# Designed miniproteins, single chains, continued (4): the designs that were tried, part 35

Each design is a single chain, and the fold is of that chain. pLDDT is the mean over its residues in the fold that is shown.

## One batch from the design tools (miniprotein)

Design m13199
Fold by ESMFold2-Fast:
Structure m13199 (fold): chain A 100 residues (1-100)
Amino acid sequence: MFSKEEVKKLTIAQMLLVAAFTNLLVYSRSGNPAEADAARALMDRVIELVKTLSPEAARHLLELFRKSAESVRPHLTPEAQALLEELLRRLEAVVEEIER
């Protein structure tokens, strides 16, 4: 069972990830680099929160992100897919660090 604090942090992290996916989708459609930068900035905030989570909570968030990524990936341009893979690798690296 996650703590009350962890549930709050997971909820905030999930909201930030939804915002990051929105910027990613807008980037895919517009090609505007500012949208890519916004997605990266949101991921930076997610990573700060993830570093304060238990390994189990961090892994749970990563698995949710992976499922969302799989659903949106086929609808993205190659440039937006590359950004999605960048964001996914960054989150995976932090979760692996927390688990070790």
Scores: mean pLDDT 86

Design m13200
Fold by ESMFold2-Fast:
Structure m13200 (fold): chain A 74 residues (1-74)
Amino acid sequence: ALEDKVRDLFKGIDGVELGKIEQVGDYVYVSGYTDAPGLVREKVKAVGGQVSFSTDSVTGKTEFIARIPKKSLE
């Protein structure tokens, strides 16, 4: 399944908490938290995706939102 491929993409990165995985058109949108934003960025970039990061001012956790082309996971 496409969701399983997304989970596998991030499986090798320690300190990743995956939240919502949503399919929209030709893309998969993934939200989550990470202690390793550099590794998340490189993994997403390797599959032709884009990722943005923000720091939660209350928890100090780094949140990310990634957009990954479905064709890169198939």
Scores: mean pLDDT 80

Design m13201
Fold by ESMFold2-Fast:
Structure m13201 (fold): chain A 60 residues (1-60)
Amino acid sequence: MPEITLGFLIKAAGLSEEEANEVLEIINDPSKELPKELEERVLRAYLEAGEDAAKLYPDP
């Protein structure tokens, strides 16, 4: 399955490629937290995309 998570963060949340990669690493590591501004932006993109956003994050 093609991994679209990076594209989702860049397209939907409007993050830079560096910020999107940092978000992906933090999401994969629950001991780390996002800066609040980035977290709110990602959360808003999730709310706008609805349940489909959750399907864009493949589980191992």
Scores: mean pLDDT 63

Design m13202
Fold by ESMFold2-Fast:
Structure m13202 (fold): chain A 89 residues (1-89)
Amino acid sequence: MTPEQQAALKEEFEKLWKEFNGDVEKILEKLKEYIEKNATPKQKELYKLLLENAAEGTENAAIFSVWALIFMGASEEELEKIKEEILKL
């Protein structure tokens, strides 16, 4: 993850935190429902990889949810780059 990507993640996290008043559990539940209903097989694969690589980082659930939102809005080319970054976690 580059410093620029980290800054973008922090900005999105702060936005979501403000919108849901710090309710990370509600954000995660909403993301799970969205992924189940709308995600492509590739996006579901990336969500699974994120879960597996962030398993030791359950304390970082907020960052986890921001990552999920980013790749749900990404193009196929962007998803490949995101996959590489998740694997480097």
Scores: mean pLDDT 60

Design m13203
Fold by ESMFold2-Fast:
Structure m13203 (fold): chain A 104 residues (1-104)
Amino acid sequence: GALPSPEEAREAAKRVVEEPSPVSAALGILELALHPDPETVEAAAEEIAKASDSKDPLVREAASLALQRMAKLGSEEVRKALEEAAKSKDPVTKAAAEKGLKAM
């Protein structure tokens, strides 16, 4: 079976993060983070990190949970995404990102 390429995963992550419905965006972010292919998850990391600064609290929470889950991969791309999320002004997002970095 064909898995999405890293480029396709990155484009999918961007569209999910830009979704007008906060519920749809949050669900899509979590689905990307739970993808069985580590390379697909790593390719989505930067766009998910951008979602951690979303104006919508539900999207920020989903991005924070996604980044924590992705921390288990131990990749440099995920580490950079967590470091960016840790700079968030949202205390929940910041705490989630810091917890993810400690789990790496």
Scores: mean pLDDT 74

Design m13204
Fold by ESMFold2-Fast:
Parts: sequence; C-alpha cells; structure tokens
Structure m13204 (fold): chain A 94 residues (1-94)
Amino acid sequence: SRQQLLQKLRDLAYQLGVSTDPNVKTRLDALQKGLELIRKLPLPEQERLAKELGIPSVSELYELLRELEREVEEQQRRRRAKELGVLDVPLPSG
C-alpha cells in the first residue's frame, strides 16, 4: 500500500540521515537529511532504490519524497509554533 511504501521510505531516510551525520539531534533532522540525500542520488541509484522498496517508478519515488518533505515541513511548523507559545492554534484542515 502507499502507507507501507511511505513508512519504508521514512525508515530508510531516517537511517541514512543518522548514518551520514552523527550530529543530527532529532528524528526530524535525521529524516530531513536522509530525504535530501535520496534526492541527490544519481538517477540509476534512485531507480535501484525504487525497485528495492517496491516503488513502481522514480516518478512515484519523487511523489513519496514530496509527501515526506511536507510531513517534515509540517512538523517543523508545529515545533516553531510551540516555541513561540501558540500551542492552541488549530491545525489547517487538509
């Protein structure tokens, strides 16, 4: 399912982030780093990664990366809101 593919990609990105930068302090920072690394991979490596994860195409890999990048941005937005003391601001309806 799409949810299973998102989870596999999230787990892989997290592992890559932690493995390449031991100074990442949060799971969010590790995930962001891993997603950036996957996007910077040469096309043949992205194709191999998509195949290994069961993603039908690199285009779908990019769609899943975009979804996880939106997740990271939303989590960063919530963290900033919390730091600014606006904890009770309702989340936008999606």
Scores: mean pLDDT 78

Design m13205
Fold by ESMFold2-Fast:
Structure m13205 (fold): chain A 55 residues (1-55)
Amino acid sequence: MEEVRAALDEAIAQLRETGEADLSPLTDAMEKAGVTDEERLEASRRIAEAVAALQ
């Protein structure tokens, strides 16, 4: 989950700074780490919350 967390934090930082984010590193990190369904849902939720906050 550390790699997923780092990629998630980076994506959120990009969204906050530039209004857009490349999610490819996050999806790659999730697949590489073999995260659980609940961990994937948590990451997706945080991205969705960040996107919603920009609206």
Scores: mean pLDDT 75

Design m13206
Fold by ESMFold2-Fast:
Structure m13206 (fold): chain A 88 residues (1-88)
Amino acid sequence: SSVEDTIILFDAFLKVKNIDSSLYTNTQRVLFAEGVVAGLSPLEVEELTGIPAKLYIDFQTWIGVQELKRAVFNDTTPLVEIARNILS
């Protein structure tokens, strides 16, 4: 699902940025992913989850950079599969 894919992307983002994943509960990650999929703003997601708006912005920026790299290198691998490889 889009929510499950977003959780995988968020966990890969935390790993790449060397952010301690224990700072966030599984419930916070699920609610964050639901908010992202629903198109909520960074501030709305912060109010609902306690995850900082800046981290949401940094996450969306990271996604945009990954999508740009895929486009530049003509890589058709889904971004979520790249994220799974980061987490393996």
Scores: mean pLDDT 89

Design m13207
Fold by ESMFold2-Fast:
Structure m13207 (fold): chain A 77 residues (1-77)
Amino acid sequence: SVEQLLAEALEQMEKIKKEAIENKIPIEEAKKKLMGVAQEFARQLVAAGVPEEEMRRALEELQRKIEELLKELEEEA
């Protein structure tokens, strides 16, 4: 389901944030990892045959979370 895929993507993004803080990973590298999660999530939505409108909403939510995490990483640097 979209909800399960979104939850899994959000969990992976939180792990990336924790790893970036713990290992002092540069923001640009953390951003690349977060974008990788977003790309995989989009691929999974397409493979699952998710309706276009629902896919757009899920991707917008994920993008907002990426922006929030990047701001938090900048504040921790």
Scores: mean pLDDT 82

Design m13208
Fold by ESMFold2-Fast:
Structure m13208 (fold): chain A 63 residues (1-63)
Amino acid sequence: MLQEMADKLKQASKEKASPEDIYKLLSEAFGDDTAKSTIQSAEMQGVPPSSVALTVAQYLKER
């Protein structure tokens, strides 16, 4: 369920999980291609993976 994925991403952000762990959670939620695109876009904008995880968790919680 989307809410379960949101909780996992929020926890990873709070725990300052590694970029690899955050990528794995995003890949499980959205698929590998979407996860790679999201991380690449964030990296180009200077956004850390922990902030990406928190933002995605907020969007999932709203849906």
Scores: mean pLDDT 75

Design m13209
Fold by ESMFold2-Fast:
Structure m13209 (fold): chain A 66 residues (1-66)
Amino acid sequence: MEEAEEHIRLGEEYERQKRYREAAGHYGRAQVIYDRAGDDERAGEYGARAIRAAKPLADENHAYLD
């Protein structure tokens, strides 16, 4: 779990700096680590955080909502 925790810390650091792409990448990496470890709940949690962190970048494609 130490590796996943490292990625979570980095994701939080980048999110703090408004580096959403890098934050999402690190949260996604943590999600993969938890998924492989069989921690479905934690994997889902950080998968959702990765999506939320990437949301500011996804807003550029809001046209598909209309």
Scores: mean pLDDT 74

Design m13210
Fold by ESMFold2-Fast:
Structure m13210 (fold): chain A 93 residues (1-93)
Amino acid sequence: AEEEYRRLLEEALEHVDRAIEAAKQGNVDEALKHIDRALDVLHRAAEVYPERAEEFTLLIIELVFAKRDLEKGDVDSAIETLENVKKRIEELL
């Protein structure tokens, strides 16, 4: 249903927003937790909507890159990637 699709995207967006805030505050552990939660939601969305799997896969790849950048201490690069993911999710809503 369209409502379930929208709800999953809104849940992923909420976690991306929280990851951005945590990263900006220097709270890397909290940012990583929210990225992992956004990844879980997007993986679930890809399972429920396999016809849109390519769309979710691109978002997942970008979140994995942001996670890697945070783990390496490249906080600015991670924030830029997270803000791009946020914009893409907002365009799907």
Scores: mean pLDDT 87

Design m13211
Fold by ESMFold2-Fast:
Structure m13211 (fold): chain A 70 residues (1-70)
Amino acid sequence: LDAAKAALAAAVTRLGEMLGLSPEATQRIVDALLAWLTTEDAVKELTKSIQEGIARLERGEPPLVTFYAS
């Protein structure tokens, strides 16, 4: 779980840099997301979706993010 949380924080930090967010704003977003995500699988899926969104933005594609919340 700690490794999954670290991966999520890294992904959100990268996205925040692309959006021009401060480190403090990025940390607040991480904290909010972790409050909504109660399982390691949910954390991993969000991390993957953010990484996919970053890759799409780099290609000029729409930043589609898929959430698994079932």
Scores: mean pLDDT 69

Design m13212
Fold by ESMFold2-Fast:
Structure m13212 (fold): chain A 70 residues (1-70)
Amino acid sequence: AYRLSEEQRARLRRHIRALAPTLSDEQIEKAIEAIETIADEAELKERLKSLGLSDEQAEEVLAEARLLSR
């Protein structure tokens, strides 16, 4: 689980949109909510995949979330 500022959420939204432009705004918001609420990385990755991300896209999103939260 990551605590994100509004600026960090905005950057993460842009990143997810660029990686998966076919995702709806609702799916992207659910992905951000999952990143902020799910502590276990494996569960988080499974949630991101269930929202329409590929394995590679989910890993890229996790890498960006880690970068933003340091």
Scores: mean pLDDT 81

Design m13213
Fold by ESMFold2-Fast:
Structure m13213 (fold): chain A 67 residues (1-67)
Amino acid sequence: GAALLRRIGLAELQSLGLSREEAEAVLEMIRAGASREEVVAFLQSLGHSRETAERAVEAAEGLLAAL
């Protein structure tokens, strides 16, 4: 179900170095219609590299597309 896919997505995002709270914020931003650039900028403002931020958005988009 959606809850299992969300947990898998959160684990994937955390494996990239995000906290649980950051991973949940990324998923919520994308669900709310935030652009890739907005999510990348958010993660960079928290101290993540551009490469980590881009991978996190790609992983989150892939997860949400599977729903």
Scores: mean pLDDT 80

Design m13214
Fold by ESMFold2-Fast:
Structure m13214 (fold): chain A 89 residues (1-89)
Amino acid sequence: SGAEELLKEVEELLEQAKESLETVKEKGKEKGNEDLIKKAEELYEQVKKYAETLKKPGGSMSPEELLKIREKLKENVEKLKELAKEAEA
């Protein structure tokens, strides 16, 4: 079902975000880049918030509102991946 596909996507996105955050924390610490680590931690908190909202699909949220949150989740995961790539450079 669409709900099962969404939950699977959310879990995969959370794992990608966590992996990217760990990379930024490890490489950022080695380089002394505390600002990069802080930025990644803030993005990961937003990712967790969007993921939690999507995991509770009951409530009064419209399909359009859920789609917008799903897009925001994907956007912030991609930003975390870019920070991880920057941290490795």
Scores: mean pLDDT 83

Design m13215
Fold by ESMFold2-Fast:
Structure m13215 (fold): chain A 68 residues (1-68)
Amino acid sequence: GKGAEEAANGAKAAAEGNAAGGASGVRDLQHAGYISEEQGREAIRAGQAGNAAAMAEVLEKAAKDRGA
């Protein structure tokens, strides 16, 4: 329905804002050696999709594995 498009559009707008801020944070973690480049890219992708839970899950797994 039309509501689904509005929700997706809102998620995209939030993801773009979070991508600017979240990507910076993820890059900082990657540069500090807490996560790998691949894990950082995956986390940014989840953040861009507006799925904060998925992004957090990826970051937690990356940090635990110390893939950086």
Scores: mean pLDDT 59

Design m13216
Fold by ESMFold2-Fast:
Structure m13216 (fold): chain A 88 residues (1-88)
Amino acid sequence: DLYSEIANCSKNKTLKEQHQCVLNVIKKNLDSISLEDLTRVIRELYGLSLTESKKLAEELVKLLKNGQTDKALRLAQISYLAGQYIPL
């Protein structure tokens, strides 16, 4: 399932590799992934609020559908930092 695939990304050695892994799982599932399921998984992994997790999920899907993988990676990295410094 989506949660298990994304959770498995935590086994990667660096934070950058973990983010790249998450984006690859999302990209692989773009046509089948529900926004609600992605929002739930992002909320659990990134420690963001429901509103911020939904916003991140929507933007990541949009960027990946447009082939903007580098921008998606940067957004994921910035959002992770926000989750660390802005408590939920």
Scores: mean pLDDT 75

Design m13217
Fold by ESMFold2-Fast:
Formats: structure tokens, C-alpha cells, sequence
Structure m13217 (fold): chain A 68 residues (1-68)
């Protein structure tokens, strides 16, 4: 559901922030991949999945640039 996808996005954003603070960029990459796979498993429509993926990637990129 959309609510499950939004909850997953919030959870993944928090985990990405923690991974960036730890300097673990490999974990950041894995979290992004896992998020995509979990959205696919939840059968989120492609257009909505693409919107959530874009939001996660923009958030991740912003945090990485702010860290270094």
C-alpha cells in the first residue's frame, strides 16, 4: 500500500543517514538497492515506485554532499 511505501521510505532515509554518519557508503548503496527490491515485492505501481526512488536518491545525494 502507499502507506507501507511511505513508512518504508522514512525508515530507509533514517538508516541511510546513520550509514552516511558512519562513513559506510557500501551500506548506503545496499540500502538503496534493498529499498527498490522491497517496493517491487510490495507490488508498488511503477510510477509511484519511481517517485519514491527519486525522493530517496535526492535525499541521499544531499546528505552525502553535506558530509563532504
Amino acid sequence: SEAEAEALLAETKKEIEEAIKAGDLEKVSQLVKDFFERLTALKVPEDLRNRYMRELLLYTTKLIKEAE
Scores: mean pLDDT 85

Design m13218
Fold by ESMFold2-Fast:
Structure m13218 (fold): chain A 71 residues (1-71)
Amino acid sequence: ADIEELARELAEVLSTLPEEDRQALAALPDEQRPDVILSTVDLPSELRRRFRALPREDQIRVVRLAFELLR
């Protein structure tokens, strides 16, 4: 529920990025993508807060699902 909702919101934000930035993020190892997204992508404050509150394993799942939704 929460994971799928956050993944949809993250996918919407990622869809607004330039294609090269999106491809660069997708090429990163799963375990590195959450930290890079938090440091380089301008997430809405509420989305950023909810994402940061997740355990690392769930952050990885959200990012993975978000990239699957972009296909």
Scores: mean pLDDT 84

Design m13219
Fold by ESMFold2-Fast:
Structure m13219 (fold): chain A 58 residues (1-58)
Amino acid sequence: SVEDIAKALSKLPDERWDEAAENLAKQAPTPEIAERIREAVRKRDYEGTAKAIQEALA
């Protein structure tokens, strides 16, 4: 769920959080979703990142 993803992200060190999001953005089905993931990570928006991840995996 979005809440579980956001909670997991909040427990990661900054460097690992960014790396995990980048790896997922690379696997995103569209460039638009990949950009949303990267932008949310840049803003350190855990909820926004989790929502983008949910969209990428759906």
Scores: mean pLDDT 73

Design m13220
Fold by ESMFold2-Fast:
Structure m13220 (fold): chain A 64 residues (1-64)
Amino acid sequence: MKDLKKYLEELALKVAQEQGRLDLGEEIRALLKKVTDKSVIQKAIDLVKKGDLDAALELLKKAA
């Protein structure tokens, strides 16, 4: 679990930096502290890999 959260945190910050949306990367990081569902974290990783930070943020908000 901790490894998946760490990976998503690092990936989200990298993608947010590339898109100029560092604010979203920080929000995703904050929400991850409240999320415990592995399947939700994996779906968020897939969305961030596609560059869809907004969808990842929405998914994490529902799970937090």
Scores: mean pLDDT 79

Design m13221
Fold by ESMFold2-Fast:
Structure m13221 (fold): chain A 89 residues (1-89)
Amino acid sequence: TEEYIAKADELVKRAHEAFKKFVEAIDAGDEEGAKAALDEIREIADEAAKLEKEAKKKGDKEGALAMGVAAGLAGILLGVGKILLKKKK
């Protein structure tokens, strides 16, 4: 449980940093950098979703919940980023 919760915290921090890079790239007109940051957020969301399924298989309800929250947050950031990028294309 503790290991999945700690990993979820790491994934949330990584998603936040990737979104910060995305905003900086958009402000600078760096479309390639913005796309790279969104790809990183997508990978974080995918990793969190995979770990949520693994935690559920192990019967770790708290770990699964923490990973589900991390996946959801990364998914929201990815969705917002895709909308913002579409407006700037």
Scores: mean pLDDT 82

Design m13222
Fold by ESMFold2-Fast:
Structure m13222 (fold): chain A 91 residues (1-91)
Amino acid sequence: SKREAMVALTRRAIDIALELAKELSEKVEELMRLVGRLYDAQVAGTAASPEAQAIAARAEELYKENKEEAEKVITAAMEAVLPEAERLAAE
């Protein structure tokens, strides 16, 4: 159950980053949508698929082009879930 809780918390962090990105940058919003799709593929065991690889390539391009804004929303999302992540890690 700890693994399932960590998977859910990671997806919540991605969703928080996506909501923050909507107010900040259309390109970072696209990036966070792709990150969510990649995480869903990883959880489903399909990360090696050609579709997932194409999404990963596009996400990498968006990250390189929008690094400052991407790091800002990712950091804020990670900080928002950090107390719950630490609580789960201590169990």
Scores: mean pLDDT 86

Design m13223
Fold by ESMFold2-Fast:
Structure m13223 (fold): chain A 97 residues (1-97)
Amino acid sequence: MAELQRKLERAVRLHLEYLTELERLRRVGREALTPEELARREAVAAKVPELSALYEELVKAGFSDEEILRALLAAARADPSVPPAVIERIEKALAEA
């Protein structure tokens, strides 16, 4: 149980980092990216395989998409660095789950 909870927490953190960086890139525009911004995006993207593996393990352990999305939404609301557009996207996904 504790191991699965830690995996959920890690997956949620990685997913929020990814969604936050995507929203930032959407607002700034691709043509405006500095080398430092591109490197930051690449570092976040490199974590996607780990995120996918964690979610696959959680689903196999019996977590529903709704449970994962609820955890993601709670974490997003608790983090003031997460853009409102990211929170709205998660809320929409949860409503459709």
Scores: mean pLDDT 79

Design m13224
Fold by ESMFold2-Fast:
Structure m13224 (fold): chain A 100 residues (1-100)
Amino acid sequence: SPMEKVIKLLEETIENLKKAKSGEEAIKIIDETIKKLEELLPQLSPKEQEIAKQLIDYLKEEKKKFEEMIKNKAPKEVFEEEKEGIITSLEKAIEALKEL
């Protein structure tokens, strides 16, 4: 189903984020995920579209955080903490989507 494709995309995003070594790599992964989610939107039900749009908005805000970290030359520890936070949030999103 289209929702199974969303779940798989988020699982792939988590694995890619775990491998990311820089804010630039994290931004690239987030951008690709947003693009693929937007491509799936027309195939989702109205309720599923609202959930996917909220996820897209969340990812756009997380992208801005990584952009600010790069601009401000944040230490590696700050990058790793933010990366762990987004991974945890996406894992929770996957579990919520599996209940639909």
Scores: mean pLDDT 88

Design m13225
Fold by ESMFold2-Fast:
Structure m13225 (fold): chain A 89 residues (1-89)
Amino acid sequence: MAEKEKLKKELEKILEEYRKKVKTENERIALEVAEMEVEKAKKYGDLEQLKEVKEKLEKMLEEALKNLSEFDSEKVRKEYEEMLAKLKK
């Protein structure tokens, strides 16, 4: 029980941080899909479904890091790296 609640809070926090940093329309669409999956997992899912959503968020953040342009500040890159590191713990 406690693990599920902890994971829900971690996912919510990461989604909020990522929402503030999302720049492209493709990233926004991916974030909206992830938010819907988190909400569905919170309402109907179990711990395994929450872990699957966590893995999807990790992949999404990794893809965002790869697609950061020269116009994205090093600060934004570091923030994405920190979010990914928190998810991988």
Scores: mean pLDDT 70

Design m13226
Fold by ESMFold2-Fast:
Structure m13226 (fold): chain A 89 residues (1-89)
Amino acid sequence: GPVLSEEEKEEALRLVSRAVAAGLDLERARKLAQLALTRPEGVTAEEIVRELGLSRRRAEAAIRALDVDGDGVISPEEAALLLAGIDLQ
């Protein structure tokens, strides 16, 4: 797989920590990351509800935790970093 810098590893692990704090287990966090990698425009709270079976409130909490860019969606770039952090577990 891709070799991450130490800074990228720290950012990846912080995203995993934020996902867990928002109520995602590692399996759901991985599924969310994989979903977001297929969405160039990013993943919305409604898609998280549909695909992961989370409540709207939990889906919105996941977006707030993982939305580094503040655009209200989880980008494929944020998803790639989250997936890398999960693989470091």
Scores: mean pLDDT 80

Design m13227
Fold by ESMFold2-Fast:
Structure m13227 (fold): chain A 113 residues (1-113)
Amino acid sequence: REATKRHILDSVAILAAELAINRPGWSLEEMQKKVVDYVNRKADEAGLSAEEKAILVEGAKRITKIAYDYVKEHPELAATEPLSADELGKAKSAIFEKIKPVVEETLERLRAV
């Protein structure tokens, strides 16, 4: 069901943004591993095929890289002091706008299989 796949990708976007902002010491590979583990678990729970799971994993890795790269381009977001609620909200919104095309592209690929 497409709604389940969209929910997984939306959850991945939230998780990736949270990891990138709150774990500045983590490598891209560490973040991708955590996000991929989440996708594999949710895809298995939903009874998705191996092909659908592979497409979701690829999308999740791309989403995580976008969040990671955004925080690397904006080192003030990875500061040792907590961000204000306004700064955090703006950062998350900017990350989600960059992620949105990858979510839609991944869903289109899922419709083709």
Scores: mean pLDDT 84

Design m13228
Fold by ESMFold2-Fast:
Structure m13228 (fold): chain A 88 residues (1-88)
Amino acid sequence: KASEELLAVADSLPEGNTAARDAIRELAKRVDELIKVIKEKGINSPEAQRLEARIIGLILIVMEEGGADYARKVLRIVNKAVEEAKKK
């Protein structure tokens, strides 16, 4: 489950990196919502587009606060989850 993979990334962050950890925890919640919306309404729905914009914003926070390696890990998990949701 993508949210579980994201939470594992959050737990792997150095102690004290609360901003990146909080962003990844929020991202885990938003990714679950996005997968549900894609399955129910399609990836091109206005609701999916709005959630995707929020997810992009959260990934940018992970980049700024956690650095490029954590942002890449998070982006890979999100992209995989979106591609799997698009199949069904």
Scores: mean pLDDT 84

Design m13229
Fold by ESMFold2-Fast:
Structure m13229 (fold): chain A 126 residues (1-126)
Amino acid sequence: LKHQLMLVQNLYKVNKDLASFRLMELGVYMLTEGNYTGAVEVLNQLMKLDPTSKDSSYVRKYLGQAYEGLGNYREAAKAFESAAKNAIQNGDFRMAAQEYHNAARAYRKLGFDDEATFLEEKARDL
């Protein structure tokens, strides 16, 4: 993993789009394999390269899924809510609604039913 991350960082100096694609591919692969800790590490590196990009909503979504797999529901809720806000900024209201529902589910796991209801209402108003 560390060697793969270093190779991608070196690629970013030559081709940022290829490097970002490889990090996304690696992060998603780790999610499908159940390596949630590895997915969090890889996806956080991708966020560090371009935290405000249009694709950042997908990175934040996958981070939410990885944290949810770890049972880390507070970090999952924050990641999904951040994904929804970024999707709104990009005009992707469908994704924003989906990610607010994912954040609400994570908050309900924590017993934060009022916050979950508030996010579900935000999704409905989009």
Scores: mean pLDDT 84

Design m13230
Fold by ESMFold2-Fast:
Structure m13230 (fold): chain A 86 residues (1-86)
Amino acid sequence: MEEEKELLRKAIEAYLAGKVDEAMRYLLLAAGVPEEEAEEVAEEVKRVIERVRNNPSPEDIKRGEELMERMRELARRVRARIEAAE
């Protein structure tokens, strides 16, 4: 439980600092995803951010929206797990 709480805290800090790729990585780790897989997803998130910033196509916008929804769902699941264990 301590590790999940600390990872969620780090995810929130990264998100507020504009480091969305790091925030996703910490959320995945808090959700129990292995480090290697979490790093791979964070790298994909970084590519999505670059595409959205550089004259995005409609597909790039859709991927960005999909990413936002995935992050919200992960945060909800992690928070629910922490609450259930208290």
Scores: mean pLDDT 80

Design m13231
Fold by ESMFold2-Fast:
Structure m13231 (fold): chain A 88 residues (1-88)
Amino acid sequence: SIELISRLIGLLLRLIGDILDGRATQESVDTAEEAIRLARELLEAGDESAKGFVRQVVRYIEELITLSTDPDLIARLRALREEARALL
């Protein structure tokens, strides 16, 4: 749906903002988790173009991991990366 795609794009832009700020936070984790959820909903609705968004989420999570110094945050981001990869 247009609403799901619009929301997903907004979440991806927020992740880019976190990367540009050079800081990964709990809000970055929450944003990535929601982006994966919406991409999954799009894929389940038959929108294969959502795989492109999943690839971007994986890339942004990898960048956020390099910016993180908190081992709990890194562990959460790694788990979300594997969850996103499972959609590909």
Scores: mean pLDDT 88

Design m13232
Fold by ESMFold2-Fast:
Structure m13232 (fold): chain A 81 residues (1-81)
Amino acid sequence: MPSVDELVDAALARLYAALDAAARELGLSPEQVTAVANEAFARFAERYRELLAAGRTSEADLEALTDEVIAEARARARELA
């Protein structure tokens, strides 16, 4: 079974891939990419810390967190484009 560290690594890889794809599709400037990325990673870190404090680090919890952060980041990227 995957460890929590493996699940977090997979979640971060998905977030990086989603941000990279959105930046290419929307033609974001380097400044816009940096802003969206900083917001997304800060949000992920905050929410992950909350889940860890609550003792909720299941695969489902991390998938839900990752999906929420990706959706927010994509919406933000479209607003800036």
Scores: mean pLDDT 81

Design m13233
Fold by ESMFold2-Fast:
Structure m13233 (fold): chain A 80 residues (1-80)
Amino acid sequence: ELEKLIRAIALAVHNKDVDKVQELMAKIVDIYYEKYSDLPREKREEESKKLQEKLAEMLKKAEEEIARKIKEGIEPVEPP
């Protein structure tokens, strides 16, 4: 689910759809709070930093995939 949201964000960024980016970012925030709601603040901050690093790496990979498809003349759409 998180990977799917990140790919959707990368696509929205490519399309310059700011509203869609905001919507998808809000969903990630909701998932974060749901998953870590039982943790104390210090532990949540630690997990948040790990999440931010993973999200940055996943976004780079998604952007590379979109760029590759564009170079091949294929419109970036959801995977088959």
Scores: mean pLDDT 70

